# Designed miniproteins, single chains, continued (5), part 28

Each design is a single chain, and the fold is of that chain. pLDDT is the mean over its residues in the fold that is shown.

## One batch from the design tools (miniprotein)

Design m16944
Fold by ESMFold2-Fast:
Structure m16944 (fold): chain A 77 residues (1-77)
Amino acid sequence: SLRDALIEAARQAIDYIKQGDLETAAAVAERAAEVAESDPSVPQEVVDALKKAAEYAKQGDGEKAIEALRKAIELLE
């Protein structure tokens, strides 16, 4: 399902951040946000959390990126 795919993408982004690969994490989060934004069944709070995660990862703030990704996962569960 789309929900399961978004949860998996967010978890993969967290794993990339933990490995120090913020560039790949940002790309994964940004793609997940695009997919989420294209589907009206996805809450706007999920889209916003994924966008913030990508922005924080691009800025080198892995801790805040993980917080935003965890928020997206919680909203999708």
Scores: mean pLDDT 88

Design m16945
Fold by ESMFold2-Fast:
Structure m16945 (fold): chain A 52 residues (1-52)
Amino acid sequence: MVVTSGSISDEEATKLGKDPSVDGFKFTSGDALTKVGVIKTADPTKKVYFVS
């Protein structure tokens, strides 16, 4: 599963966080869930971010 931007579920964020192709983290804040992660690609000059 690949997410380039937008809302992401807690389960999906957890799966991406455990994937060795993803350098990322998730955190929650208040009533709004803010999840930030980085999908590490084979290209070291490019990373794909997702935010919920």
Scores: mean pLDDT 46

Design m16946
Fold by ESMFold2-Fast:
Structure m16946 (fold): chain A 79 residues (1-79)
Amino acid sequence: DFDLSAEERERLLELGRQVAIAAAVKGALSENPEDKEIGEKKIEELLGRKPEELTEEEKEELIRRGEEAARELREIAEA
């Protein structure tokens, strides 16, 4: 059982949030209308901003951060 410190729990929650944001951005860019609608709603929920307010540069950065966070979470889970 993981006995995590408060700081370790906060880090894992932040990594999970970054992964969720990246998934939402990828969904909003999907050609599937259902995935797009879900992704757009999740962007507004997680960032407090409308999807159309995000620049292409911001979308790429959010995806990059989420991919880095997913890698870190995998390393923690597989350790």
Scores: mean pLDDT 80

Design m16947
Fold by ESMFold2-Fast:
Structure m16947 (fold): chain A 79 residues (1-79)
Amino acid sequence: MPMLSPEQAEIAGAHLARAAALREAGRPTAEVLEEFLRAVREAGAPIEVEVPPEELDARAAELLREIQAAAEENRRAAA
């Protein structure tokens, strides 16, 4: 499970909202995850995932949910 720093959690939170909108618009979950990871990397808060590239598509929805949960927990802990 990805563990997020407070900075990663803040940046991820903003980009997770965009990811949710893209999924609602019918974008494939794997593409949404790739765009999300690219966006947080470009923002200076790269998130490492320990999933082989071949499994990334199959686990995209699970990874997004885990990242969202970690971001929410960090923001709640921060106040």
Scores: mean pLDDT 73

Design m16948
Fold by ESMFold2-Fast:
Structure m16948 (fold): chain A 92 residues (1-92)
Amino acid sequence: MENFEKGLKYEKEGNYEEAIELYEKVIEESKDKKLKVLALLRMLKIFAKKAPKEVAEAFYEDLAKILKVSVEDVRKAVESGDYSPLIDKVLS
């Protein structure tokens, strides 16, 4: 939970790269599936609406490894706005 709260703080400050790194730690380290989904949704919104594409692309490979999906699955979700396939991977 500490990493999620720190991520929210950085996101509010516009420090999107730092926020993304903290949300990645939540997805990897937390045992709480609900918290993992919340962290994932925060990251996907940053990728879609807040961060430049170059910054977002730098994190797609890391997120793909964490979720055990392809980089193309991450890119498709961000570009389409359909986050359901990535959410399902966290919940399974």
Scores: mean pLDDT 82

Design m16949
Fold by ESMFold2-Fast:
Formats: sequence, C-alpha cells, structure tokens
Structure m16949 (fold): chain A 99 residues (1-99)
Amino acid sequence: MKTATIYIVPRDTNGGPEKLLRENNPFALVVAMADQNGNPIPREEVLRRIQEFIDRAKEQGATKVRIYTSSDPDAVELAREAEEYAKSLGLEVELVIHK
C-alpha cells in the first residue's frame, strides 16, 4: 500500500506536528495555517493546497492518506475536510490528532 502523508501545522504553535516531519516518507506535504511572520493563511488557500496534493497522490498511485495535526480546533476541522475529500476520491484515510 502506497501512503501519502499530510502534516497540518496549526496557527497557534511554533512546534506543531513538526516532530512528525522526521518520518522517512518522501511523499509528504507540510502545510502551515500561518506564514513565517505568524499571519494567518486564508483557510481556502490551505485547503486548496491539501486537495491538490491529494489529487497528485492519487494520480501517483497512493491508496492511503495519513493526516497528522494537533488538537487545535481549526486544525482538526481542516483535517476533517481533508479526510472527507480523500475519501470522496476512494482513498483510505488515517487521521492522527496529536494531544
């Protein structure tokens, strides 16, 4: 099974799922909810990047998407939308919420 990994970094932490970036998976997306200056990135832009990555993952033969995020409510909501999108494309989804 070829797995694509997505890390959603919440706005309110400078140390979100970054610890999970040490996973040796070259088929991974890191998407931040805030820019380098701490300004929020528009939710629609973040979601678009996630969906475009999922589309490419499926085209490259991925059968599963693993989504990592924190317990931040906005990050969890975004992760749920990513999960629903991936499922709509016929992909298996694993959602991991870091407490």
Scores: mean pLDDT 74

Design m16950
Fold by ESMFold2-Fast:
Structure m16950 (fold): chain A 66 residues (1-66)
Amino acid sequence: DLELARQAGEALRRGDAETAARLAASIPNKGLAASVFVGEVLRALDDPEAHERLHETFRRVNALLA
């Protein structure tokens, strides 16, 4: 579901790991769920501080999805 992917991406940008993990887990298409993470990494390429923040958020989300 594209709407769930959009909301998960917004949660990742806010650093809300719990909401991002919950939304990503509820997306039936796991390829689409994975693309949300890749999209956020690509958006942060211009800002090393934003990239560090996203890396920490991804670590938390990945732990919650494991």
Scores: mean pLDDT 70

Design m16951
Fold by ESMFold2-Fast:
Structure m16951 (fold): chain A 71 residues (1-71)
Amino acid sequence: MNEIKAAYQEVINLINNSTSPALSEGFKKQAVTVLKAEMENASVENFNRIKQGLLKEVKDPALKEKLEAIV
């Protein structure tokens, strides 16, 4: 459980620290809000579902690679 919450936080940090022009401020705010809410019910299955959703929305190759690297 704690390790999965750490993975959610790692994704939040990655999104917040991204300088990619492909990510709007609105997208960052929405994604972080959703991740924080979902983190309360954190599970491997829920994390993987959210991660796959983010990978489909993110078009920046460098950010996609960093997202894929998060367990």
Scores: mean pLDDT 75

Design m16952
Fold by ESMFold2-Fast:
Structure m16952 (fold): chain A 81 residues (1-81)
Amino acid sequence: SALDAELAALVAEAERVAAEIRELIGQLTDPETKAHLEAVLERLRAEIAAARAARDVDGLRTVLNLMKAERLHVQELLAQQ
């Protein structure tokens, strides 16, 4: 269905963003900051999975936007080290 295709596309984008965040976190030097950001990423990934299971496009878009904001945050932290 069109809904299933949209959900699949959003999840695929979320997995790409999650992979980018994981790579950026790997480049950080502070262990405490790394652990915190890894925990945030795992929570956001769980929220993507929950939104997909609920077939909630709006919820999935909301969490994806939060993941994109987190990616920007990690990029800013990396630039400051």
Scores: mean pLDDT 92

Design m16953
Fold by ESMFold2-Fast:
Structure m16953 (fold): chain A 100 residues (1-100)
Amino acid sequence: STKNEAEDLLEYIKKRAKEFEETVKEYLSASKEEYRDEVEKLAKELEELMKKMLEVAEKLVNSDPNDSEELEKLKKEMKKLWDEAIDTFNQIEDLYNESQ
């Protein structure tokens, strides 16, 4: 059920994007002024990565389940974007911790 897995992934990415947005808003509000510009820059990068992940998830939902080459390509792209999003979020969290 590749279609059900893709739909579950889309809902998961939507939930994580909302969680990241709320956490980053808290970090921005609590960060010392000297750290805010860097946190805001990384927050925008994370937002762009989450947007790209949503686009890939939508492509997975709309893909032919028999097109194994396209599905593998989209899954690899999703993994790369996810790894970049987690790295960016960790950088935001590190800056927030330094700002305390």
Scores: mean pLDDT 83

Design m16954
Fold by ESMFold2-Fast:
Structure m16954 (fold): chain A 87 residues (1-87)
Amino acid sequence: AADKKKAEELLAEAERLLADARRLLEELRDKLSPEELEAFERALRLAEAHLAQAKKLKEQGKYKEAAEVAEKLVRALRELIRELERL
């Protein structure tokens, strides 16, 4: 079904973006203030929680809900990466 495929594609994209954001944050760690570092670490922890939620929804067969959570996560991670790249 379209919902299942969309959920799988968005989850895969979210996982890649989360890994990219984690790597970028680690590379920039020494350039960030303690407050900036804490804010980005908090954002990444929240993203990890949302990814886990989306995966659980998919496992329960709730593909539409999984796709909605994953799509919001993809958008949030793209914004986070843009902020990190502007440092």
Scores: mean pLDDT 88

Design m16955
Fold by ESMFold2-Fast:
Structure m16955 (fold): chain A 60 residues (1-60)
Amino acid sequence: MMKIEVLRLEADDPVRAAEETLKKLGAEIEQVTDFPEHGTAVAIGTRKDGVEVVVVARRR
């Protein structure tokens, strides 16, 4: 399947939250990028069914 899901969330630790979110969704983590100047982390993973998941986590 060539589908993309985008999830947005807020957490005290954006990098950890983004990684944990992908892990809970059963997605294989491809990349995690931290943007400290924006209090934001972006994680990209692929689920077993081929769906790409992009998690954008923002610091609260």
Scores: mean pLDDT 82

Design m16956
Fold by ESMFold2-Fast:
Structure m16956 (fold): chain A 97 residues (1-97)
Amino acid sequence: VSERELRAGVLLVAAAVAVATKDAVGAAETALRLAEEFPDMPEAIAAAAELAAEAAEKAGVKEAAEYARKAAEAAREGRIEEAKELLEKAIEAAKKA
């Protein structure tokens, strides 16, 4: 296991903790950080964005969940800059809730 893989794993665990605590902002910020640090790991970015969507759903912020889901789809298609923009929108929607 590389140090990069370990770091990405730590961020995914942080996103999962945000789901458990219904922290929609924290989950989306963690997913954005993973996209910024590891733009070459689209599957990890998509997984973090899906966790951000789940956290937003549990927190009752439907708009943030929708942006996070679109970010996961963009990441899977390799559109990392679009995924980052969508995660920024998810953060803003979660902060307004």
Scores: mean pLDDT 87

Design m16957
Fold by ESMFold2-Fast:
Structure m16957 (fold): chain A 62 residues (1-62)
Amino acid sequence: IDLEAIAREVAERTGVPLEVALEIVRAIHAGDTDRAVRLGLEADDMRAAALAYEMIRRQEAE
């Protein structure tokens, strides 16, 4: 899984800074959904966490 590539896509689609998107993606990949939700709330964009989760699941299914 290329977490940095997923983070770039999340940042591009939501407008969240890349470093924040990467933290959200890493949290979801580690199974820490509480951390991912908090980071999304702090960035005022809950879509970032949801999108990261979807993209990780798609890549894991391949």
Scores: mean pLDDT 75

Design m16958
Fold by ESMFold2-Fast:
Structure m16958 (fold): chain A 77 residues (1-77)
Amino acid sequence: TEELLEELIKEVEQLLKDAGKEDLIPKVRAIVERLVEAGKSETAVLVTKAIIGLIRQGKPELGVEIAERTVKSILEL
């Protein structure tokens, strides 16, 4: 899980740089770190994959927004 998550984070960083949205990288890292610290590493993998999918569809900002809302919902439960 940790090794897979590191690979996914590298992919997100490269995709965001390619899209000219490098400013979103710290937000993605913070989202993933919060989920891992909460013991939800498998959820962090799924959320990161969802962000990658939305970046590939040309919607990086939407991907980050949905991920932030997901983390808030998890932390409020």
Scores: mean pLDDT 81

Design m16959
Fold by ESMFold2-Fast:
Structure m16959 (fold): chain A 77 residues (1-77)
Amino acid sequence: SMADELQAFLAAAREAGREDLGQLVVQALTTAERAGDAESVERVRAIGKQLVEALRAGDEARVAALEAQLRELLREL
């Protein structure tokens, strides 16, 4: 479920010391849902899933690129 995906992401972000990313994903997801923008909701979910993988792998460059994509998406919402 989306709630389970979000909880897994928040746990990964906290474990990596990146609770700021956790809050950013929550903000983007909540904003997209309030707007009724199903496409943006799915994009946030896809970015969140990739962020979990990148955070667990310690891939700092990929984390930075995904964070930039998420911030750009949130700016457009």
Scores: mean pLDDT 84

Design m16960
Fold by ESMFold2-Fast:
Structure m16960 (fold): chain A 77 residues (1-77)
Amino acid sequence: SADEFIDELFRELEKMHRDFIKGKLSLEEVKAEIEKLKKKVDEAYRNGLISEGQKKALLAILDRFLKLLEEQKEWLG
């Protein structure tokens, strides 16, 4: 369902953020995972699972999340 897809995506982002802060994921690994998640969002939209508005919102969240981690990398070294 759309709800399960969205909830799973947010769980993956939370885990990725946590692992990044713990030093378990590099910024390059985060970038690769974000590209995979963008493809999953595009596929969910093409398959009619999510609306166009949900797709736009989720892609915007993924872009902002990456920017946040790029900023946090400056603080973490």
Scores: mean pLDDT 89

Design m16961
Fold by ESMFold2-Fast:
Structure m16961 (fold): chain A 71 residues (1-71)
Amino acid sequence: ADELSERSSELAKKLRELGAEEAAKRLKEEGEKRREERIEFIKNNNLSDEELAEINMEELIELMEEILKEL
């Protein structure tokens, strides 16, 4: 959990440092969309709070890595 959180923060800082304001906006918009999809998934699968936090963080990291790869 801590490792994922730190990785997420590092990737977000890297995107901002590169002056990728459009990428940061895209990350926020896509993150909101994925959050809604995640809520629906959770509702159907009875996941624990810990599993929820880990899934959300992993998805955010994947999105940030995808954006960085395209830059």
Scores: mean pLDDT 65

Design m16962
Fold by ESMFold2-Fast:
Structure m16962 (fold): chain A 61 residues (1-61)
Amino acid sequence: MYAVRVTADIDGKTVESPVVPMSGEQAQQQADQFMQDLLAKMGSAEKAAAAIKSLETRVLP
């Protein structure tokens, strides 16, 4: 199984997503959804990209 962890700097604060076990397809969908939500919040792709510090997919044992 996989887990997705995302770290972003928003308004000068580091925020992290919870780590939830999921399939590889679900991990990709969660990553894409986070990117879309961040884009909507920031209003531009450049600001959204700058806010993301890491997007990590982990393989769980």
Scores: mean pLDDT 64

Design m16963
Fold by ESMFold2-Fast:
Structure m16963 (fold): chain A 72 residues (1-72)
Amino acid sequence: MVEEVLEIRKELEKKVSKRTAEAITTMTMGLLNGLSEEEVLKVALDMGLSEEEAKEALKVAKKIAEELNKKL
């Protein structure tokens, strides 16, 4: 799981900023640990993302978390 999350982060860093990739990864882990969408949005904002960036990151994080949950 941690190793898969690190691999996803590396792929995201090629397509988006390092900050955005880190936020998406953190939000994905939060969702997998049972945090609400509201809670992970607050985490992204605390990491320095704008509200718009955080909402876009949440959309990506939800898709990744759903895919990982299907394999468990």
Scores: mean pLDDT 76

Design m16964
Fold by ESMFold2-Fast:
Structure m16964 (fold): chain A 70 residues (1-70)
Amino acid sequence: MERELTLFVKEKLSEDELFQLARLVASQLPPGTVAYLNVIDLSSKTKTTLRAVVRDDGVEIEIVSVEQLK
């Protein structure tokens, strides 16, 4: 099952904070889910997309893209 979520944040999140947020979201999803998280930082106007794969034994998270918004 595939899911996509978009979050708007007012302050820039660190890479560690982005990964923690992705883990928190993934922990609420059943095994076999692939979730895409679009985090839009309104302060820097940056969009970071993370991919979280929920497995029976854990969660795999990676940064797929970082885009500067105009």
Scores: mean pLDDT 82

Design m16965
Fold by ESMFold2-Fast:
Structure m16965 (fold): chain A 81 residues (1-81)
Amino acid sequence: SMEQQRQALASLAEILLRYLEQNPDLDPEAAVRGALAAIPEELRDLFLEILIAKARERAAQNPAYAALMERVVATARRALA
């Protein structure tokens, strides 16, 4: 179902963001692009929208990651354009 697909993409987004938080030497732009390559083309825009929402939520929960999350959001917005 669409609801199950959305939940799976949300879980993937949260795993990606946590991984970036735990690995500060990683390029978040490259990590986002790598994740997109593993996602079917038809779901990429939905994933990017979810990723932006989750990145904003995580920045609000821990301000120490605000700069990282803004880089993720900027990359996702660029990929949507």
Scores: mean pLDDT 88

Design m16966
Fold by ESMFold2-Fast:
Formats: structure tokens, C-alpha cells, sequence
Structure m16966 (fold): chain A 100 residues (1-100)
């Protein structure tokens, strides 16, 4: 069984990814560069936290996929590909849930 601390870090990553979905929606609706940068930063931080949790649970394959998807989602947010970014973040949420 994973430690309570590892589970709580995984939950924190999930909460941050859900928040990033909302920030992506706001960036698309408003055209705000600030919401775009906030979404990109939150996705990056959440993906790294999720990958660290996967590594602590011994799932190195999931950790690598989480980092790869996180980098792609960050790039897509910055390029204004909000639809692709949302799909990548939804995939990240599923992967982190599967690891926990």
C-alpha cells in the first residue's frame, strides 16, 4: 500500500490538473495571456508531481508517459491549441488515477 503522503501528493496533482482544465477554458474564452501562462505552469507542476508519485509507487513507465504528456500539454497551451491541451490533461488525470 502506498504511504498516506504519496497518496495525498497524487490527490494534489489531480486537483491541480482539474484546475488547469478550468484555466485552459478561461484562456480560450478570454484570450488572456495570463490565464494561458497560469494554465501552462499549473500543468507542468502537476505533471511533474504526478510523475514523482508514479516513480515512488514503482511505475516508471507511467512516470515517463506522464512527463511526455505534460510537456506536450504545456506546449499545446502555449501554442493556443486548447482542444489538444485539454485532451492531454484529461489523459494525465486518467493516468494519475490509474497509478493511485
Amino acid sequence: MPSREVILRGVAALISLVGALFEIELAEKTGSEQFREDAANDVRSAAELGAEVAEQLGNLEAAEEIRRLGERAVRRVREGDYEGAREDVERLIRLVKEVL
Scores: mean pLDDT 87

Design m16967
Fold by ESMFold2-Fast:
Structure m16967 (fold): chain A 81 residues (1-81)
Amino acid sequence: MTKEEILKEIDNLAKEPSVEAVKRALELARQSTDDEVLKAIAKFLSKFKDDVEAQRAFLEGLETLPPELALRIVKAIAEED
């Protein structure tokens, strides 16, 4: 999958927010560790800060990612203030 396809999929996930969309966004992070992709994922995830189920899916998803990638995503979310 190209970077452009990944960014487009993240944009589409933002239109239909769900626990599955959160899980899919984290899976896309595995396919591309590009900084632009990780920032797009962080921006998408920041929209769900008030959704407990989405936060749970996010935390469970982080456990399946390599530690370095998980840290980069958390840092990107913190920078979306």
Scores: mean pLDDT 75

Design m16968
Fold by ESMFold2-Fast:
Structure m16968 (fold): chain A 80 residues (1-80)
Amino acid sequence: SMAARQAKRQKIFDRLSDIMARVMEMREKGLISDEDAAKIVEEITALTSAMLSGSISVAQAEAELKKLEEKVDALEKKAK
């Protein structure tokens, strides 16, 4: 249904906002380089733009988001 698809899209946007906040916090704390933070921000921005333009499916967006979450988790683990 359209309502279920819209709810799933909203969850993706919420997760993108969460990962953006995590990256910005890690950058502020000096846990990651400005270069690494900028690269992740560019990937988040690109995925957000693709979702807004409809150039990417919800399933593909979830897969790309999962990869971004895994990259941020790896950077956070490396900083400890």
Scores: mean pLDDT 85

Design m16969
Fold by ESMFold2-Fast:
Structure m16969 (fold): chain A 77 residues (1-77)
Amino acid sequence: SKLEEINRIAVEAARKVYEVNPEDAENAALALETAIKELLGKATDEEIAQGKKAYASLSPESQKIVDEAIEKMKKLA
């Protein structure tokens, strides 16, 4: 299903962040989780705000990994 593919993309992206910037792993996972909830229309305004803060705390390298994953997930939604 599309949801299984979206979840796989997010898990792979979180793993990549952990491998290159382990200090960013928790915030990257939160940003990816929030992006999935937004795509599914399930995110609250508070969750969106927390996801944006998590994303903003990431290194540029981690942000690039997350951005590429979100673009792939958007194409499936």
Scores: mean pLDDT 86

Design m16970
Fold by ESMFold2-Fast:
Structure m16970 (fold): chain A 75 residues (1-75)
Amino acid sequence: ALEEGERLMKQADEAYKNGDFETAAELYLEAARLFEPVDPQKAREARAKSIQAYFYAGKDEEAERLIVEVERELA
């Protein structure tokens, strides 16, 4: 789970560097889902990156939805 999540984070970072912000956001979000049961801190970091990438992609509604989800999660 951690290894798969870290691999997705690297793929997301590559997409982000290439300006493919929507793909980066989706990969960061998938990494967050994999981290959630084993490392909530890494899951929060991945979601934060996904939110930022969605804003850069012009997907404001998706970004805002994730912000609401993060605010509702227990630490």
Scores: mean pLDDT 79

Design m16971
Fold by ESMFold2-Fast:
Structure m16971 (fold): chain A 73 residues (1-73)
Amino acid sequence: SEEEILQKLKEAYKKALEEMEKNPEATEILLAAIEDVAESLEEAGNKKLAEAIRKLAEEMREKFEKQKAEEQA
């Protein structure tokens, strides 16, 4: 189901966020991959899943930007 997929993705993204702190290069690749997946789903007509994935990416980006801001401060 979509809920199961989203929960699994959310857990994977939490782990990925920790890895991104160690490797900034991987951060750009991961965020680009998330956007690509969402765009592909939207083009395929699965708007609900695309919106859900974009919301997850938004949460990930927010947390990552807060981490960066704290490091610069």
Scores: mean pLDDT 70

Design m16972
Fold by ESMFold2-Fast:
Structure m16972 (fold): chain A 64 residues (1-64)
Amino acid sequence: SHMEVAAQALHELGGASPEAAREAAELLAKGYDSRTAAEVLHRAGLSERVAEGAARLAASILDS
């Protein structure tokens, strides 16, 4: 449930594709750091700054 919320936030608020959002959320749920998730989002077309911010917000959802 938290992973789905994080993936939806990455897609709808961050602008990532559904596939990139799910991959980033899965990495965070598995305990990878927000930098690793940001790299996925950046490769998917988000600017580095937007990717880092989005990954950090998604990580905070999963840490709750």
Scores: mean pLDDT 81

Design m16973
Fold by ESMFold2-Fast:
Order: structure tokens, then C-alpha cells, then sequence
Structure m16973 (fold): chain A 84 residues (1-84)
């Protein structure tokens, strides 16, 4: 489904960010980011498994995408600070 493709794309981007943190020796930060991403992805999968056509579920999914974006942005700030 289109929702599954969004989850797969977010997972791939998140994996790249976690890999960058680990490459910089920031393993504790990488673990924290991975745990947060895993939690959000689990919630996204639960929405898809229930009823993705429900408007309330669509709104919740959009909120989770935004939360994931914030997690990735924070991780990128850590990477940029470590490289400065």
C-alpha cells in the first residue's frame, strides 16, 4: 500500500541516520534514536493493520510521520554538531 511505502522510506532514511551516528562513535545517541524510531514505526504498522481508510487513523498516521521527521531532524543536528 501507499502507507507501507511511506513507512519503508522513513525506515531507510532512519537507518542511514543511525548508521551515521554509529560511524561517529555516538552509539548511545544512535541507540536512543533507533528506539524512538522503532516505537513510531510500530504505531504506524498498527494503524495500517487496523483500518487505513478511517479518517481518524489517517490523521494519526500524519502525526506519526511528523514525529518521525522531528526525530530525524534532531539526529541530524547531533551529527552536524559532532562534525563541527
Amino acid sequence: SQYQQIIDNIRALGDQVVAQLRALGLNDQADAVQQQMDTIIAQMNAIIASDASNPANQAQFRSLVRQMGNIIAQAMNIINAAQA
Scores: mean pLDDT 86

Design m16974
Fold by ESMFold2-Fast:
Structure m16974 (fold): chain A 77 residues (1-77)
Amino acid sequence: SMEELEKELVKLGKEALEVLNKAEEKNNKEAIEQAKETLEILAKAQEAIENKEPLEKIEKLLKEAKKKLEEAKKLLE
């Protein structure tokens, strides 16, 4: 549902900001880049929600953001 996608967007946004902060503290350039890319994809998802675009498009953007966020997290392990 749209409500579930909006909740997922908020959750991923919070996690991405936390990962970005950790990456910056560790001066891990690759993790910083992946975290920033995650935030850019989440911004596109937010715009898609605001423009009432198809749920499938929003889901694809959120899945892409999740993948980038997991890549950033692995770089910080």
Scores: mean pLDDT 87

Design m16975
Fold by ESMFold2-Fast:
Structure m16975 (fold): chain A 73 residues (1-73)
Amino acid sequence: MMMSALVKFDKKVPKGAVLEVYADGEKIETLTASVDTTSYLVQFEGDEPKKVTVEAYLDGEKVATGSAISRPV
């Protein structure tokens, strides 16, 4: 079943930042922000809600973080 979580960051994430996506502590995705953003929609295959955490890094520094509980879509 598809799960979805809209993660809102505590700070603006600039274009070029590396986003590391975790579901219940397991890294499920790594991507680079293509535009400045304040949120990221995480989708993954799963049967149960998980705590999704996204950490944004730019030039080796953590610039923003956010978390949300996933829901079935």
Scores: mean pLDDT 86

Design m16976
Fold by ESMFold2-Fast:
Structure m16976 (fold): chain A 74 residues (1-74)
Amino acid sequence: MPSTAEVFDAIVSEASPEEIRAATAQVPEEVKQALDDAEAAYQANPTPENRAALGRALSALLREIYRIFLAQRA
């Protein structure tokens, strides 16, 4: 699987702002909610576990945006 950095680089270098917005709008609400929950947990208690959870939630969001972006081009 591509790394989070590779996914991010692909999105910012290859996708237009319109494509990113369209893909982001199609991200499942549970993925967005998971990121919001992880961010809130980290802000309330910045433990290594909460930091790792935030990183995983952000990675999941970026991968989902990339998956939808590729599907839009198919």
Scores: mean pLDDT 76

Design m16977
Fold by ESMFold2-Fast:
Structure m16977 (fold): chain A 98 residues (1-98)
Amino acid sequence: SKEEALKSAAKAIKNILDYARETLGLPQEEVDALKKEIDENVNDPEKMLAVIDRLESLIDEAAKRKIAENPEKAKQIQFEADVIRTFLAIVRHLLKKL
């Protein structure tokens, strides 16, 4: 039960990583590094929470960079970043209950 929930949370974070890469242009090397860290720490909710914190920072940096390069799309980029942050907040909340 708890092990299956942690595995599902890991899968959710990786899916969010792929979405953030596609929508905000996160560097592939950072995405690969975070996926590896998730796989190595699936059974450690505290380390998975730290991965979420790092992903939130990367999302903020990527959104800021993308807005600077595409100011006409600022509202769309802000919306995409807010959606990703909302998904991460849900996963964070669920991890804290385990």
Scores: mean pLDDT 88

Design m16978
Fold by ESMFold2-Fast:
Structure m16978 (fold): chain A 101 residues (1-101)
Amino acid sequence: PPLPPEEQRALVEERIAEELRRLAEEDEELAEAALVLAAAQRVLAEDPAAAEEINARVIPVYEENRDDERAALLAVAEVLRALDNPLLREAVARLRALAER
């Protein structure tokens, strides 16, 4: 049987935090963008209703920057921050606390 949902979430978030710490050693700016993107993915998994609004804002920005992956990720992260969504802010704070352990 799979792990309980709360234990699976904790393991996924700890893995994300480890990956973010590793990325920050090579590219701190990209690591901050990746943190926001990871937080958004967690919100989408727990609140499907938020998915439509997030996708409507993210997809056009990603399309505009499709020729530069780093620029696309940075631009998407800025759009996500600008949404000022309470669930996204909470997820960002949670992942940041784990990454700063």
Scores: mean pLDDT 77

Design m16979
Fold by ESMFold2-Fast:
Structure m16979 (fold): chain A 87 residues (1-87)
Amino acid sequence: SEIQELIIKALEAFKKRVESLDLTPEQKERLLNIIDEAIELAKKGKSPEEIVEFLRKAAEQSTDPALKEALEDLARAVRVAYNQAKQ
């Protein structure tokens, strides 16, 4: 679907930005793994709301403030992409 493609594009765009974020190599690896899992969920047909919920739960489970912030930013990006697709 067009919505599914937009969500995957938003996730892939954020994945490319991870390399430029002020994070350690270990934090980047963890973030990339979470993004890859979100992309696979989107490819399996999970809704934008389910992808946002997955990222929100990943942020809640993180004890690292930098990872939590990055995951919250990603969840927001997915929400923005979804809201644009509704218009």
Scores: mean pLDDT 84

